# Designed miniproteins, single chains, part 84

Each design is a single chain, and the fold is of that chain. pLDDT is the mean over its residues in the fold that is shown.

## One batch from the design tools (miniprotein)

Design m3099
Fold by ESMFold2-Fast:
Structure m3099 (fold): chain A 85 residues (1-85)
Amino acid sequence: SAELREEIAKLKERIAKDPKDYKAWNDLGLALYRLGRYEESVEYYQKAIELDPKNLEAWMNLAFALRVLGKDDEADEYLAKASAL
């Protein structure tokens, strides 16, 4: 948890310097997911997709996080959108 907290802090600093860094938004989502903060990870993956709609990794990560939250229908919709990219 200490390592994940440090990673999150560094990613937040990176986003503060460059809010259009879609990779930092995706990586922050992944770090929060690993910490079990699934609702927050969904928000950060959505930001990554907003900045780069062709980022298949962010679409897949978002769908997987939604499935963990029990939002299977919503996850399936995002997977269908990703498959159309």
Scores: mean pLDDT 87

Design m3100
Fold by ESMFold2-Fast:
Structure m3100 (fold): chain A 86 residues (1-86)
Amino acid sequence: AEELNEKGKEYFKQGKYDEAIEAYKEALKLDPNYAEAWNNLGEVYFEQMKFDEAIEAYEKALELDPNYEKAKKNLEAVKRVKELLF
């Protein structure tokens, strides 16, 4: 799971969003409780302007780790952007 999460991060840095999503989804198939992978999946969806999918992923990360500061900030950011655009 960790190796796939790291591969997803590398794809995301390269702007390969579809490959990043697939890597994170595979990581989550192996470990559905991997809060960091849920947060990272949300970040890719946010970059693609898939706001509802991003919100769901960040909420999953926070359900698993309520003190996950990065996921809290990301969730607040995506909700704010969604309200401004829609």
Scores: mean pLDDT 84

Design m3101
Fold by ESMFold2-Fast:
Structure m3101 (fold): chain A 82 residues (1-82)
Amino acid sequence: SKTIIVKLVGDTAYILETKKPYEEVLKEISTSYKLVEETEEYKVYEADNGEKVIVFKEGTSLEKAKEYAKSLGAKNIIVEKY
């Protein structure tokens, strides 16, 4: 399974597909970001400077992650795969 991470910096969304397990990704993000929203599909983390990181549960498509980023005001989308 793959975990999808979306990082919002200003009006740009960086979308990362990683083979790291969902729980490992959450642990790493929690060291620098605070949990601000939790749903059944995703968790939203935020830094003090307003940067947001969204972590989607396994099985979420890249297309759904892009639509979510757009809903948060992203004007530019950059996709990276690891």
Scores: mean pLDDT 81

Design m3102
Fold by ESMFold2-Fast:
Structure m3102 (fold): chain A 88 residues (1-88)
Amino acid sequence: SPERKQLIAAFLASVAIAALDMGDVETAKRYAEGAIEVAEELLKEGHVLDESTINVLKRASEAMRKAGLDETAERIDKVIEENEKLRK
């Protein structure tokens, strides 16, 4: 279900943020990757991400970038951009 996948993407992104706060970069990258994959699948199927999910992804991107994980942050930003295009 798209609704369930969206909750999973938000949850995974939240875990990635928490892992960065704890200094666990490896775990943060792994969970961010999971969030990106689920979000990309939803967008590919034409499902717009909810504002709450986008807000978590924006926070995750900011946290990743502050931690020097620019490539992961860029991938999250691309998901957010693709969602905005689908909304228009």
Scores: mean pLDDT 88

Design m3103
Fold by ESMFold2-Fast:
Structure m3103 (fold): chain A 64 residues (1-64)
Amino acid sequence: DRKEALSRTVIEIANEALEKGVFDVTEAIKRLKEEAGLSEEEAREIADKVAKGLAAQGVKVVKG
């Protein structure tokens, strides 16, 4: 199920960022496209939402 793949990928990306204290938007977009089959626009939108949530948790957000 595409929705389940998306949920798992988002959770993995978020957990990794929380452990490292840094979230790379560019890498998140790439993973969302490769693992969840999202378009570039969909992946960017989801990555931006995840970045906002992680920033609220004290994670540093970077781009490339």
Scores: mean pLDDT 82

Design m3105
Fold by ESMFold2-Fast:
Structure m3105 (fold): chain A 66 residues (1-66)
Amino acid sequence: MEELERRLEELRREIERLDEEAKRNGGKLSEELLERMVELGVEEVKLAVELTVARIEEERRRRELE
């Protein structure tokens, strides 16, 4: 779970970095930058879902140990 949280936070930082780079270029998204942002956005959704599932499973495990 910790590794998923770390990867998600790192990925969100990368997305913010690319957004700032787009702003520095006058708000113009190059095709390369746009493709990279879409790729990172898809990966963010995947990691967020995996983290949510891991949290639900950990909660179930805690209830079974009571």
Scores: mean pLDDT 76

Design m3106
Fold by ESMFold2-Fast:
Structure m3106 (fold): chain A 88 residues (1-88)
Amino acid sequence: SMVEELKRRAEELAAEGERYYKKAVEAIEKGDLEEAKKYREKAVELAREAARLLREAGEPEAAEELLRAAEAVEEFVEKKIKEVEEKK
C-alpha cells in the first residue's frame, strides 16, 4: 500500500541520516570540521525528509519523535564542532 511504501522509505531515509551523523562525529574526531559540517547538513536534510514522509503516511506522532531524536543528535554534534573550533 502507499502508506506502507511511505513508512518504508521514511525508515530508509532515517537510517541513512543516522549514518551521516556517525560520519560527522568521526570527522570531528579527525579534526575535519568542514567535512563534519557537510555530513551534519546531509543528516538534517534526511531526517526532515523522513519526517515529512511519516506525516504523509498519517503518522504525525512518529514524525515528531523522529525530529526530536534528530534534534538531540544535532545539538550534540553542533556542541562538539564549536568545542573543537574554540580550542583552535
Scores: mean pLDDT 85

Design m3107
Fold by ESMFold2-Fast:
Structure m3107 (fold): chain A 62 residues (1-62)
Amino acid sequence: SQIDYDVELALLLIKATVAKMAGDYEEAAKYYRQASELARQRGDTVLAEEFEKMAKEAEKKA
């Protein structure tokens, strides 16, 4: 459902933020990639590409 999607996406973004605050950029990238995949599975290509970009930026800092 849309609500399940919104909740799962929010939790992934919270996990990515917590990882970044802890300096765990590799873990943050992992959560951003999971968010990108979830958005892609829902057909939200624009959002998926934004999360992929966030993952790549996090990977550069890892």
Scores: mean pLDDT 86

Design m3108
Fold by ESMFold2-Fast:
Structure m3108 (fold): chain A 71 residues (1-71)
Amino acid sequence: MTPEQIEKLRELYKEATERLIEFAKKHGIPDAAIQKSVEAAYLTLDQLVEKGIISQEEADAMREGIEEALK
């Protein structure tokens, strides 16, 4: 994967996570439930890497996007 593709993957996950957080807060979903969903997403990424479905570099970009959305 090229550096440009990795950067696009990070941006995509950041934007998707920002939209999901905005939707959740607008509909009164508790912060604890949002945090549990984020934890489940990280566990899913770890499992996808372990199974060889995605690379560690791809998973790291996805995690970075999610973390940036949470700031």
Scores: mean pLDDT 82

Design m3109
Fold by ESMFold2-Fast:
Structure m3109 (fold): chain A 59 residues (1-59)
Amino acid sequence: SLEEALDLDRQGNAALAAGRYAEAAALFRQAAELYDQLGLTFEARRARVKARLAEERAA
């Protein structure tokens, strides 16, 4: 649902701020999947960009 997608996105932002990059990437990917299911293509794209940036920092 939208509420679940927003919660995951918020959790991802918190993990990113805390330096938990691998966790943030996973949360953003989950949010993107839910956004896609809801037809929120722009929000899904933003979440995937954030996931990729977090993954780069986790490496």
Scores: mean pLDDT 87

Design m3110
Fold by ESMFold2-Fast:
Structure m3110 (fold): chain A 76 residues (1-76)
Amino acid sequence: EEERREFAERLVDEIHEAFRTMLEALYKNMLEKARKEGNEELIKQIEADYQKGLETIDKARERMRETLEEVLERLR
């Protein structure tokens, strides 16, 4: 039981890390493009969207952990 939980938690962490890496790559690409255009309003919007994206990914990880706990509790 505990080994399965640890494995699943590591998998959730790996998925979370993959999403963060993908979001960071997307953000850097968008920011570079906006800077080349000299669009300060777009730069600010991209920065705000990136912060919201990070919060969304963090909340998704929390929800995945909650779902995992519920599934493990039901398997008792």
Scores: mean pLDDT 79

Design m3111
Fold by ESMFold2-Fast:
Parts: C-alpha cells; structure tokens; sequence
Structure m3111 (fold): chain A 69 residues (1-69)
C-alpha cells in the first residue's frame, strides 16, 4: 500500500553485503516488500543463486537490517 515506510540499516549488514543492502533499499522504495521477490531481484542483479539471495534477505529481516512499517 502507498504509505509504507521502509528502513534499511546498513550497519547491521556485513561489509561484503553492502551492495545487497543498497539494492534492497531501492526495491523496497519501489514497494517491493515480499522477501521472495526481493531475493529474486537480488539474484538477477548480483548474479547470485536464488537460494543464497533468499537466505541473505531472510537473515537481514530477522536481524532488523530491513524494517517495513
């Protein structure tokens, strides 16, 4: 829904995943908040396996690196 606020906290993301955090911020800013859709987009953009991207996204949400309000 238009009006959801999204925050990405890069300090909770490992340095090697800083590109992932930047892309997640962009995707969520566009309204993409589903973990599987974010993971699919990351896999395509960064050339990662979908399973790897999905695990990273899930860990970032659990850690609070990505918050949707």
Amino acid sequence: AAGKRVTVDESLVPTELSEVAGLIRELVGEGVVDREEIARRLAEELGLPFETALRIVEEMFERGAVVVE
Scores: mean pLDDT 71

Design m3112
Fold by ESMFold2-Fast:
Structure m3112 (fold): chain A 107 residues (1-107)
Amino acid sequence: SVAAAITAALREALEPLREELRRQGVPEEEIERRLEFEAVKLLIRLAMEILGYPEELIEEVLENLTEEKIKKILEKMDKIMEEYKKNNITLSVEELIKLLVEIALEV
């Protein structure tokens, strides 16, 4: 899944948050769920920065990213990636970044 891949790639960046949630007594299942959402938000920020979006717009987009919107983004990404895999289409990192931002702006 796209969510699992993103969370794995950003594991080191998320470690301070994981430790904080554990200290607060948050159950492990809930920690993993929250880290998944935070990983997706961080990736969207980085993607928008790479594409040259202004900081004001990045903050506005991230502030409006609810758990429901993030789930919708991940569902759309998983569907598109499965279709590309079936058709032997390989996207470049740049194309993947553009796709992620396009979907995030549509939700």
Scores: mean pLDDT 82

Design m3113
Fold by ESMFold2-Fast:
Structure m3113 (fold): chain A 64 residues (1-64)
Amino acid sequence: AEEYFQRGLELLMQGRYEEAIEYFERAIALDPNYARAYEMLGVAYAELGRDEEAARYYAKAAEL
């Protein structure tokens, strides 16, 4: 989980938001309680202008 999360962060910092989402989703697939990965999905979706999806992932992170 952590390795995919770190790769997602690198891609996010590079502005490669769609690729970052893919790696955060892989992190969550390995650890469904990975609150930080849900937060970063929210950030990536917000950067893409997908505000409803961003809000959903932020809410999920807050639930964990």
Scores: mean pLDDT 84

Design m3114
Fold by ESMFold2-Fast:
Structure m3114 (fold): chain A 61 residues (1-61)
Amino acid sequence: MLTSEEAARVVGVAIRLVGMALDGASEEELREEGEELAAREKNPLAQEAIREMMERILEEL
């Protein structure tokens, strides 16, 4: 289970990645940022959530 702080960080990452995509970031740049942010999380569920959001954003491009 994610803590409220972990969940808030995951949402913040999603907002950041969507913003980057709208500003014209490449799929490579989005993957690099998403993996970097996922790697900072200690909870594997938070890491997985960030990676899932990244892949969904890439699908919309």
Scores: mean pLDDT 81

Design m3115
Fold by ESMFold2-Fast:
Structure m3115 (fold): chain A 76 residues (1-76)
Amino acid sequence: KEELLKKAIELAREAAELNPAVRQSAEEFERYIEDIIKSKSYLTGMETAGLRDSKHRAEVVELAREAERLVEEAHK
């Protein structure tokens, strides 16, 4: 459970590494994972913030979706 949450945070950090403009949204996502596991707005924010290139956008979206999946598994 705790390791799944840590992996989700690491995926959010990887998304921020792909685009520095996403770093703030990734930090908010880390807080969301630690405290609240309900909102999709942070993932949507990461998809939107500074994602111009389709290749990087797809990678960031995939990382965000995997982070969400890990959070869901941690709940089980």
Scores: mean pLDDT 59

Design m3116
Fold by ESMFold2-Fast:
Structure m3116 (fold): chain A 61 residues (1-61)
Amino acid sequence: YLEKGKKYFEEGKYSEAARWYLKAIEADPNNAEAYRFLADLAEKVGDTALAEKWRQKAEEL
């Protein structure tokens, strides 16, 4: 899941990347890496509040 999401992120397909990162979290809710990738994605699209929320979740795991 994460590798596919990262590939889409690098291609600029942010909606596809988000879908794969969310699938990773659905499969393993304690996957800190998936939350970090979601935070990076949120920062890339300019949503700093959402990015901080995802980073905080990753730190708690």
Scores: mean pLDDT 79

Design m3117
Fold by ESMFold2-Fast:
Structure m3117 (fold): chain A 72 residues (1-72)
Amino acid sequence: SKSEAEALVRKAEELARRAEELLREAQRAAAEGDEEKAKRLRLEAEIQRGLAGIAAGVAELLGAEAPELPEV
């Protein structure tokens, strides 16, 4: 349905933006010498990015316009 497809597009965009924010935080942590925090944040970003891709793929299968996910 259109409503379900639109919800998945919004979720994919949200997850992709969260991944971008987490990567920026990871870069800051690394610059501050906190490699453990940087590693954790990168892993969290990877998970969010994967989920964004899944949500985008499902939305596309439902006939929605594919969301333009941020490149990070």
Scores: mean pLDDT 82

Design m3118
Fold by ESMFold2-Fast:
Structure m3118 (fold): chain A 50 residues (1-50)
Amino acid sequence: SMEEKIKEINKKYREELDKIFSDAEKNPGKSTKATLGYLRELRKKIAKEL
């Protein structure tokens, strides 16, 4: 089902998402725009899996 796919994608990319936010915290000079860019790319990866 679609719900099961979403659950597996969330599980698969959970650590990648955590890494994006962790990297943002470690690099205080990075703008909100840079973080949004990483999130946008992750969204594209997830969309390809659906």
Scores: mean pLDDT 71

Design m3119
Fold by ESMFold2-Fast:
Structure m3119 (fold): chain A 77 residues (1-77)
Amino acid sequence: VEELLERARELVEQATRLLKEGRYEEARRLASEALRLAMEALRKAETLEQITEAIGLAIAAIGILFEAGLKLGKPLE
């Protein structure tokens, strides 16, 4: 779970940076991957702390997907 949370966190940070640079397609791809990893971490979470972190990362990824999607004129999955 820690490995999944760490990877999701790194992808959210990278997607946020790409979003600021106007690289919306790349930001969307990384945010989608981050959401996938966060949801997998949530399914495997054994502690309230892990659940909270996974939910937080999923929300962040969804926010990036939504913003990038709006800029590209593409719907969320």
Scores: mean pLDDT 79

Design m3120
Fold by ESMFold2-Fast:
Structure m3120 (fold): chain A 75 residues (1-75)
Amino acid sequence: MPVRYALVVESEDPEKAIEIATEAAKEVGARVLDHTTVGNTTVSVVEAPDEEAAQRLAKLVEEKTGAKVRLIRIP
């Protein structure tokens, strides 16, 4: 069943973080529902096909950005 998460990325380049998150989401079969940026923090609301895909997404974004990534499940 699809699961929703807030993907939180702190990066000096929030626009690039959004681009990387969008590309990584496509790779794992997830949908990006929204992006919100405050300063250097980008929060992307993502819907993944399962929890494993969401975890892969977070890892890919962390590896591609080099930033600290937090994944928070939305109930």
Scores: mean pLDDT 82

Design m3121
Fold by ESMFold2-Fast:
Structure m3121 (fold): chain A 61 residues (1-61)
Amino acid sequence: AQKEVDELIQKGEEAEKKGDYGTAAQYYGKAGQLAYTKLGDYKLADELFEKASELSIKAGG
């Protein structure tokens, strides 16, 4: 679970570095969902969902 969350965050960071905000938002969103459902880490999940939302807005603008 933790390893999967870390891998998704890393993929999100790589996509963001490439300017692919839509793909980055999807990875951060998936990481947040796993943090919420598998780790019970609600604070991390909230932070990841906020990041995904912010990147999604950049992708849609």
Scores: mean pLDDT 82

Design m3122
Fold by ESMFold2-Fast:
Structure m3122 (fold): chain A 61 residues (1-61)
Amino acid sequence: SLEELIARIREIAERARAAGVTLSDEIEDLFVRAYILASQGRWEEAERLLEEAERLAEEEI
């Protein structure tokens, strides 16, 4: 759901904040694109972008 996607984005942002890390523009762009796709019902594409953002965030945090 869109609520679950927002919760996952928020969780990553909170982890970065706790670690004192500013997430890259690339990760922020992936979050925005995932949100737009999810709002359009394009869940498989949104999920792929969110998974990529989560992978990159793990490297930055």
Scores: mean pLDDT 82

Design m3123
Fold by ESMFold2-Fast:
Structure m3123 (fold): chain A 73 residues (1-73)
Amino acid sequence: MADELIEKARELLEKAREAFKQGNYDEALSLIDEAVEYARKAKEMGAKEQADELISEANRLKAEVYEARAKAK
């Protein structure tokens, strides 16, 4: 159900933040992409508001990871 997809997306996004804090940028980006896919599936099932919020949050985190990775030369 859509609720399970939303929960999975949140779990993946939390794991992405942990990976980011540890400097594992590639792992963080992979987890963010997975979270977005689960959120998109939830949106198709009617959880639009929650899914859009998670996608927005994921995109912000993704931008932060890219910026940090670019500085870690």
Scores: mean pLDDT 84

Design m3124
Fold by ESMFold2-Fast:
Structure m3124 (fold): chain A 71 residues (1-71)
Amino acid sequence: SAEVAELEALLKEAIAAIKARLRAQGVPQAEIDAIVAQLEAHLKGLLDKIVAENWDLAKVKEVIEREIELI
């Protein structure tokens, strides 16, 4: 759905920001790749659960957007 696609895009932007910050701090590329792979796997699991449980996607998106602003 459009809502799931928007949430996926938001999480992808968050991962990209984390990746860029880790690169800027001099973290080795192998470590960054491992961290990103784990984050992507966990976030996919979370998205699948949100869809399966029929959680309020608009509220979930709002919470995630708020948390990203604090990073």
Scores: mean pLDDT 76

Design m3125
Fold by ESMFold2-Fast:
Structure m3125 (fold): chain A 80 residues (1-80)
Amino acid sequence: AKKLYEEGKKLFKEGAEAFGEGDFEKAIEYFEKAIELYEKAVKEGYEKAKEELKKAYYYLGKIYEAMGDKEKAKEYYEKA
């Protein structure tokens, strides 16, 4: 659980960096991978990963909004 959480945090950081650089496709890839790891950590009882899941969903919402995909943005904001 903790190892999945720490690996997810590394991917989250890379996603945030890519988003800051305007590389939306790369940012989406990193955040999706981080979400997968955080979801596994939550299933293993690592409650702390729930907060990071919400942050990752929020970032995906921001990215899709920046890309003009309002429907995708709404879906991710609702999960945040």
Scores: mean pLDDT 85

Design m3126
Fold by ESMFold2-Fast:
Structure m3126 (fold): chain A 80 residues (1-80)
Amino acid sequence: MGEELVEKTREQLKGVLEKAKEAAKTLPKEEAIEFLKKAREIARKDAEALAAKGTPVDLEIAKLAREAAEELEKLLEEVE
């Protein structure tokens, strides 16, 4: 059952990153920055909460959330 949750989370994070890339290219700079900061904050917070639970599935999802937050940080640096 945890495998399905990991796969769903991976797809959701991929979708978030694609939307973030689109936002960075299409939104006005200030709106793109706010969108990216919000998405990064959510990803970081989710990673911390999941890491605190400590199950193998939660740790794997926490890793995916951390990776998404790092990609969002890179996009934010490119826009700023």
Scores: mean pLDDT 79

Design m3127
Fold by ESMFold2-Fast:
Structure m3127 (fold): chain A 60 residues (1-60)
Amino acid sequence: MYEFTVEVPDEELARELAERIRKEYPNAEVEVEGTTLTIRTDLPVESAIGLALRVIGEAL
């Protein structure tokens, strides 16, 4: 299991990204706390990195 945390500019964006991640990766656990997203997944490391980069790109 891989876990990574992403900080976003505002809580609305955090909620939108969480919903999108849950839709695209239904087996990933996504937790939102304010502007912080914590994502836990059992995907292979290369896929987990791809997910992290996608989320960071959409947050910026």
Scores: mean pLDDT 73

Design m3128
Fold by ESMFold2-Fast:
Structure m3128 (fold): chain A 66 residues (1-66)
Amino acid sequence: GRKIALVGGHTEEEAREAGEKALKEEGADDVVLAVGMSGEEALELAKRLSKETGAEVGVVGASPGK
C-alpha cells in the first residue's frame, strides 16, 4: 500500500528537511507538511489520512511549541 509521512515542525524549513529524509531514507511515497502542529494534532491528522486514503501514515520531525 501507499506510504505517507506526515511531517511536523515549528518552521517550514524543519518540516521540509524531515520530509526530504522521509522520502529518500524511509521509503515514503508522499509527504504532508504539518507546520505549526503539535505532535498530538499531527497524530490525529495522520489517523484521519490513513482512514481516508488507505495508506500507511507515520508522523516524523514534530517539534511541539511551548
Scores: mean pLDDT 70

Design m3129
Fold by ESMFold2-Fast:
Structure m3129 (fold): chain A 78 residues (1-78)
Amino acid sequence: MEEARELEREILELAERDRSLAVARIVGVVILGIGHELDGDYETAALWFRAAARAAEAMGDPLAKTLKKKAEEAAKKA
């Protein structure tokens, strides 16, 4: 939980300096979430997807809605 929140904060700080790099960080977080989902760790996957969704939403990125739904689906399987 704390690691996901810290990464969300880092992404938002990056967005102020380099928005494309912030988007790349969001993609990295999504890949981590998918990795946990493939390992059956849906609880951790949901936390990573939620962090990515919140960062995307704060940046106004259209992926926010998709990532929010993915986090909710992972949470249902946990």
Scores: mean pLDDT 77

Design m3130
Fold by ESMFold2-Fast:
Formats: sequence, C-alpha cells, structure tokens
Structure m3130 (fold): chain A 92 residues (1-92)
Amino acid sequence: VPKEVLELEVELALARIQVSVAKLAAERAKKKKDVETLEESKEVLEEAIERLERIEKEAAKVDPALAEEARRELERARELKEEVEEEIEKLK
C-alpha cells in the first residue's frame, strides 16, 4: 500500500474519532443544558470538518474510494454541527 494512502487512512480515522467524541459530548451536554460543552463540541466539529475537506481533496488524487469515505464523514460532521448550533440557539 502506498505510504500516502496509509497516511490519509490514519488521518481519516483520527477525524472520525474527533466527530464521534464531539457527538457524545454534544448528546451529554444537551441533556444537561450545558451550553459551554455544546460550544466546545462545535469547535471540535469545525476542526474535524477542515481536516475532512483536506483529506477528501488529497484522497481524490490517489484513492477515489477513500475520497468517497471522507466525503460521507464530512457530510455527517456538517449535519452534526448544524444540530449542535440549533441546540445552542435553543438554549440561549
């Protein structure tokens, strides 16, 4: 396997972990009405989205299947960010 593909796979796995951690934090924060933790979850999602956009762009050049996986995760992260933003607005 080319080194470049392995590096992108690792980056994608790390981005997936960031999205999952943010989702769990947001779910707990919503139950507790913890705006501070929701704001922090939003920041983590914004960072993950930037990483996923970069991964998709780079993967498209070397592995179209990996680019498609990155795109799906990017869509999921964007949807979750919108849900977190709506919850923040509802609690303010």
Scores: mean pLDDT 86

Design m3131
Fold by ESMFold2-Fast:
Structure m3131 (fold): chain A 60 residues (1-60)
Amino acid sequence: SRAERVAAAVERARELLSKAKTQEEANALGREAYRFALELGLSPEEAERAVTLGAILAQS
């Protein structure tokens, strides 16, 4: 389902961004998470929201 794809994109962003030790790494990994979300068939807006949510969860 689309909800499952969104959840997968959020989790991938959380996983990748939790590994970032510098802002440069966070930027690169954020772009990778965004590409992953687009490959899942999410819109650019949905992909940006998923990466943002994943980043928030990575900091928790």
Scores: mean pLDDT 87

Design m3132
Fold by ESMFold2-Fast:
Structure m3132 (fold): chain A 62 residues (1-62)
Amino acid sequence: MSESQIAALEAAADLLRIAAETERWLVESGKLAPELREEALRGAREAERAAEELRAEVEAAK
């Protein structure tokens, strides 16, 4: 894997982590409608898992 590809995957993992943190913050802030709360929590969990998988791939590629 090229250095540019590794950097791109690291950036993608960081963005997914930030997205997950933002979704959790929105849930905790109470700004989301109840119907959106469960969807946001699901999205946050999926983003966290995807970020962990990308981080593991990046570390294996170094």
Scores: mean pLDDT 80

Design m3133
Fold by ESMFold2-Fast:
Structure m3133 (fold): chain A 64 residues (1-64)
Amino acid sequence: DLNEFIERLKEKIEELDKEIKKLEEELKKNPDDKELWRELEELEGIKALLEAFINYLEKIIKKK
């Protein structure tokens, strides 16, 4: 069911938000850590991509 799949993707975004917050806290302690900045950028990119995918799926459902 497409609605259940969207709910699972939203749960993934919640998990990513938790990881992003942890990286932000680590960056407050080590603001010059290039590797932490890279990891943060990667997770933010994944989140944006998942949000775009959810929006696409919601448009498909709305056409029903």
Scores: mean pLDDT 83

Design m3134
Fold by ESMFold2-Fast:
Structure m3134 (fold): chain A 82 residues (1-82)
Amino acid sequence: LEEKARELVIEELIKGLKEDVELRKEENPEAAKLLEEAIKALKENKIDEAFEYISKAMGVPKEIIEEKYKLLLKRKLKELEE
């Protein structure tokens, strides 16, 4: 269950990051580049590195990204237990 929840959350994050890349390409190409690196890291299961790239791209502390990820994972686990 935990592994499946993690996979589903990562898939959802990758989809959202791809949308953010497209939105940011025109206004902030450097942020788009960092988000592309985050997507690559997530695909390689390098979650910590991915959070560093997202933090840098979005200008928010890595700790906030980690907290949001934990909440998403908790919600997905609860859904799968049903």
Scores: mean pLDDT 80

Design m3135
Fold by ESMFold2-Fast:
Structure m3135 (fold): chain A 63 residues (1-63)
Amino acid sequence: SLEEKLEELEKRLEEHKRELEELKRQAEADPENEEVRRQIRSLEATIERLEKEIEELKKKIEE
């Protein structure tokens, strides 16, 4: 169902946000680490896509 898909996406979003917080701590400890900065950018892009998908799905459920 759409509701089950929404719950799965929200769970994945929470997990990715936790990973982002950990990567940001690593970046603060080593600001010259380009690999960590690349991972942060990639994960932020993934989070943005998930947030958009969640909002679109919520709109469909409310219809």
Scores: mean pLDDT 83

Design m3136
Fold by ESMFold2-Fast:
Structure m3136 (fold): chain A 85 residues (1-85)
Amino acid sequence: ALNASIAALKAAIAASPSAALYLNLGNLYANAGDTASAIAAYKQAIALDPANASALLNLAQTYAANLGDTASATAYYNQAMAIIA
């Protein structure tokens, strides 16, 4: 189940945190409709790896689609594009 996958990722993060694990956790929370937890997980991924364009793009999409916060969405999108370009 989705909730079991979230619990497993949380256990993995507690044992050995990584940007990839936080990105995966954020994606599972986003798919579950837990916008606040998704944002928190994506921000942790970015804190561990500021060059993680996938986390920045997913964070931008979440702010735009789920919160209607186009200013924050644009800021994170521009950060991701600066890494890719």
Scores: mean pLDDT 84

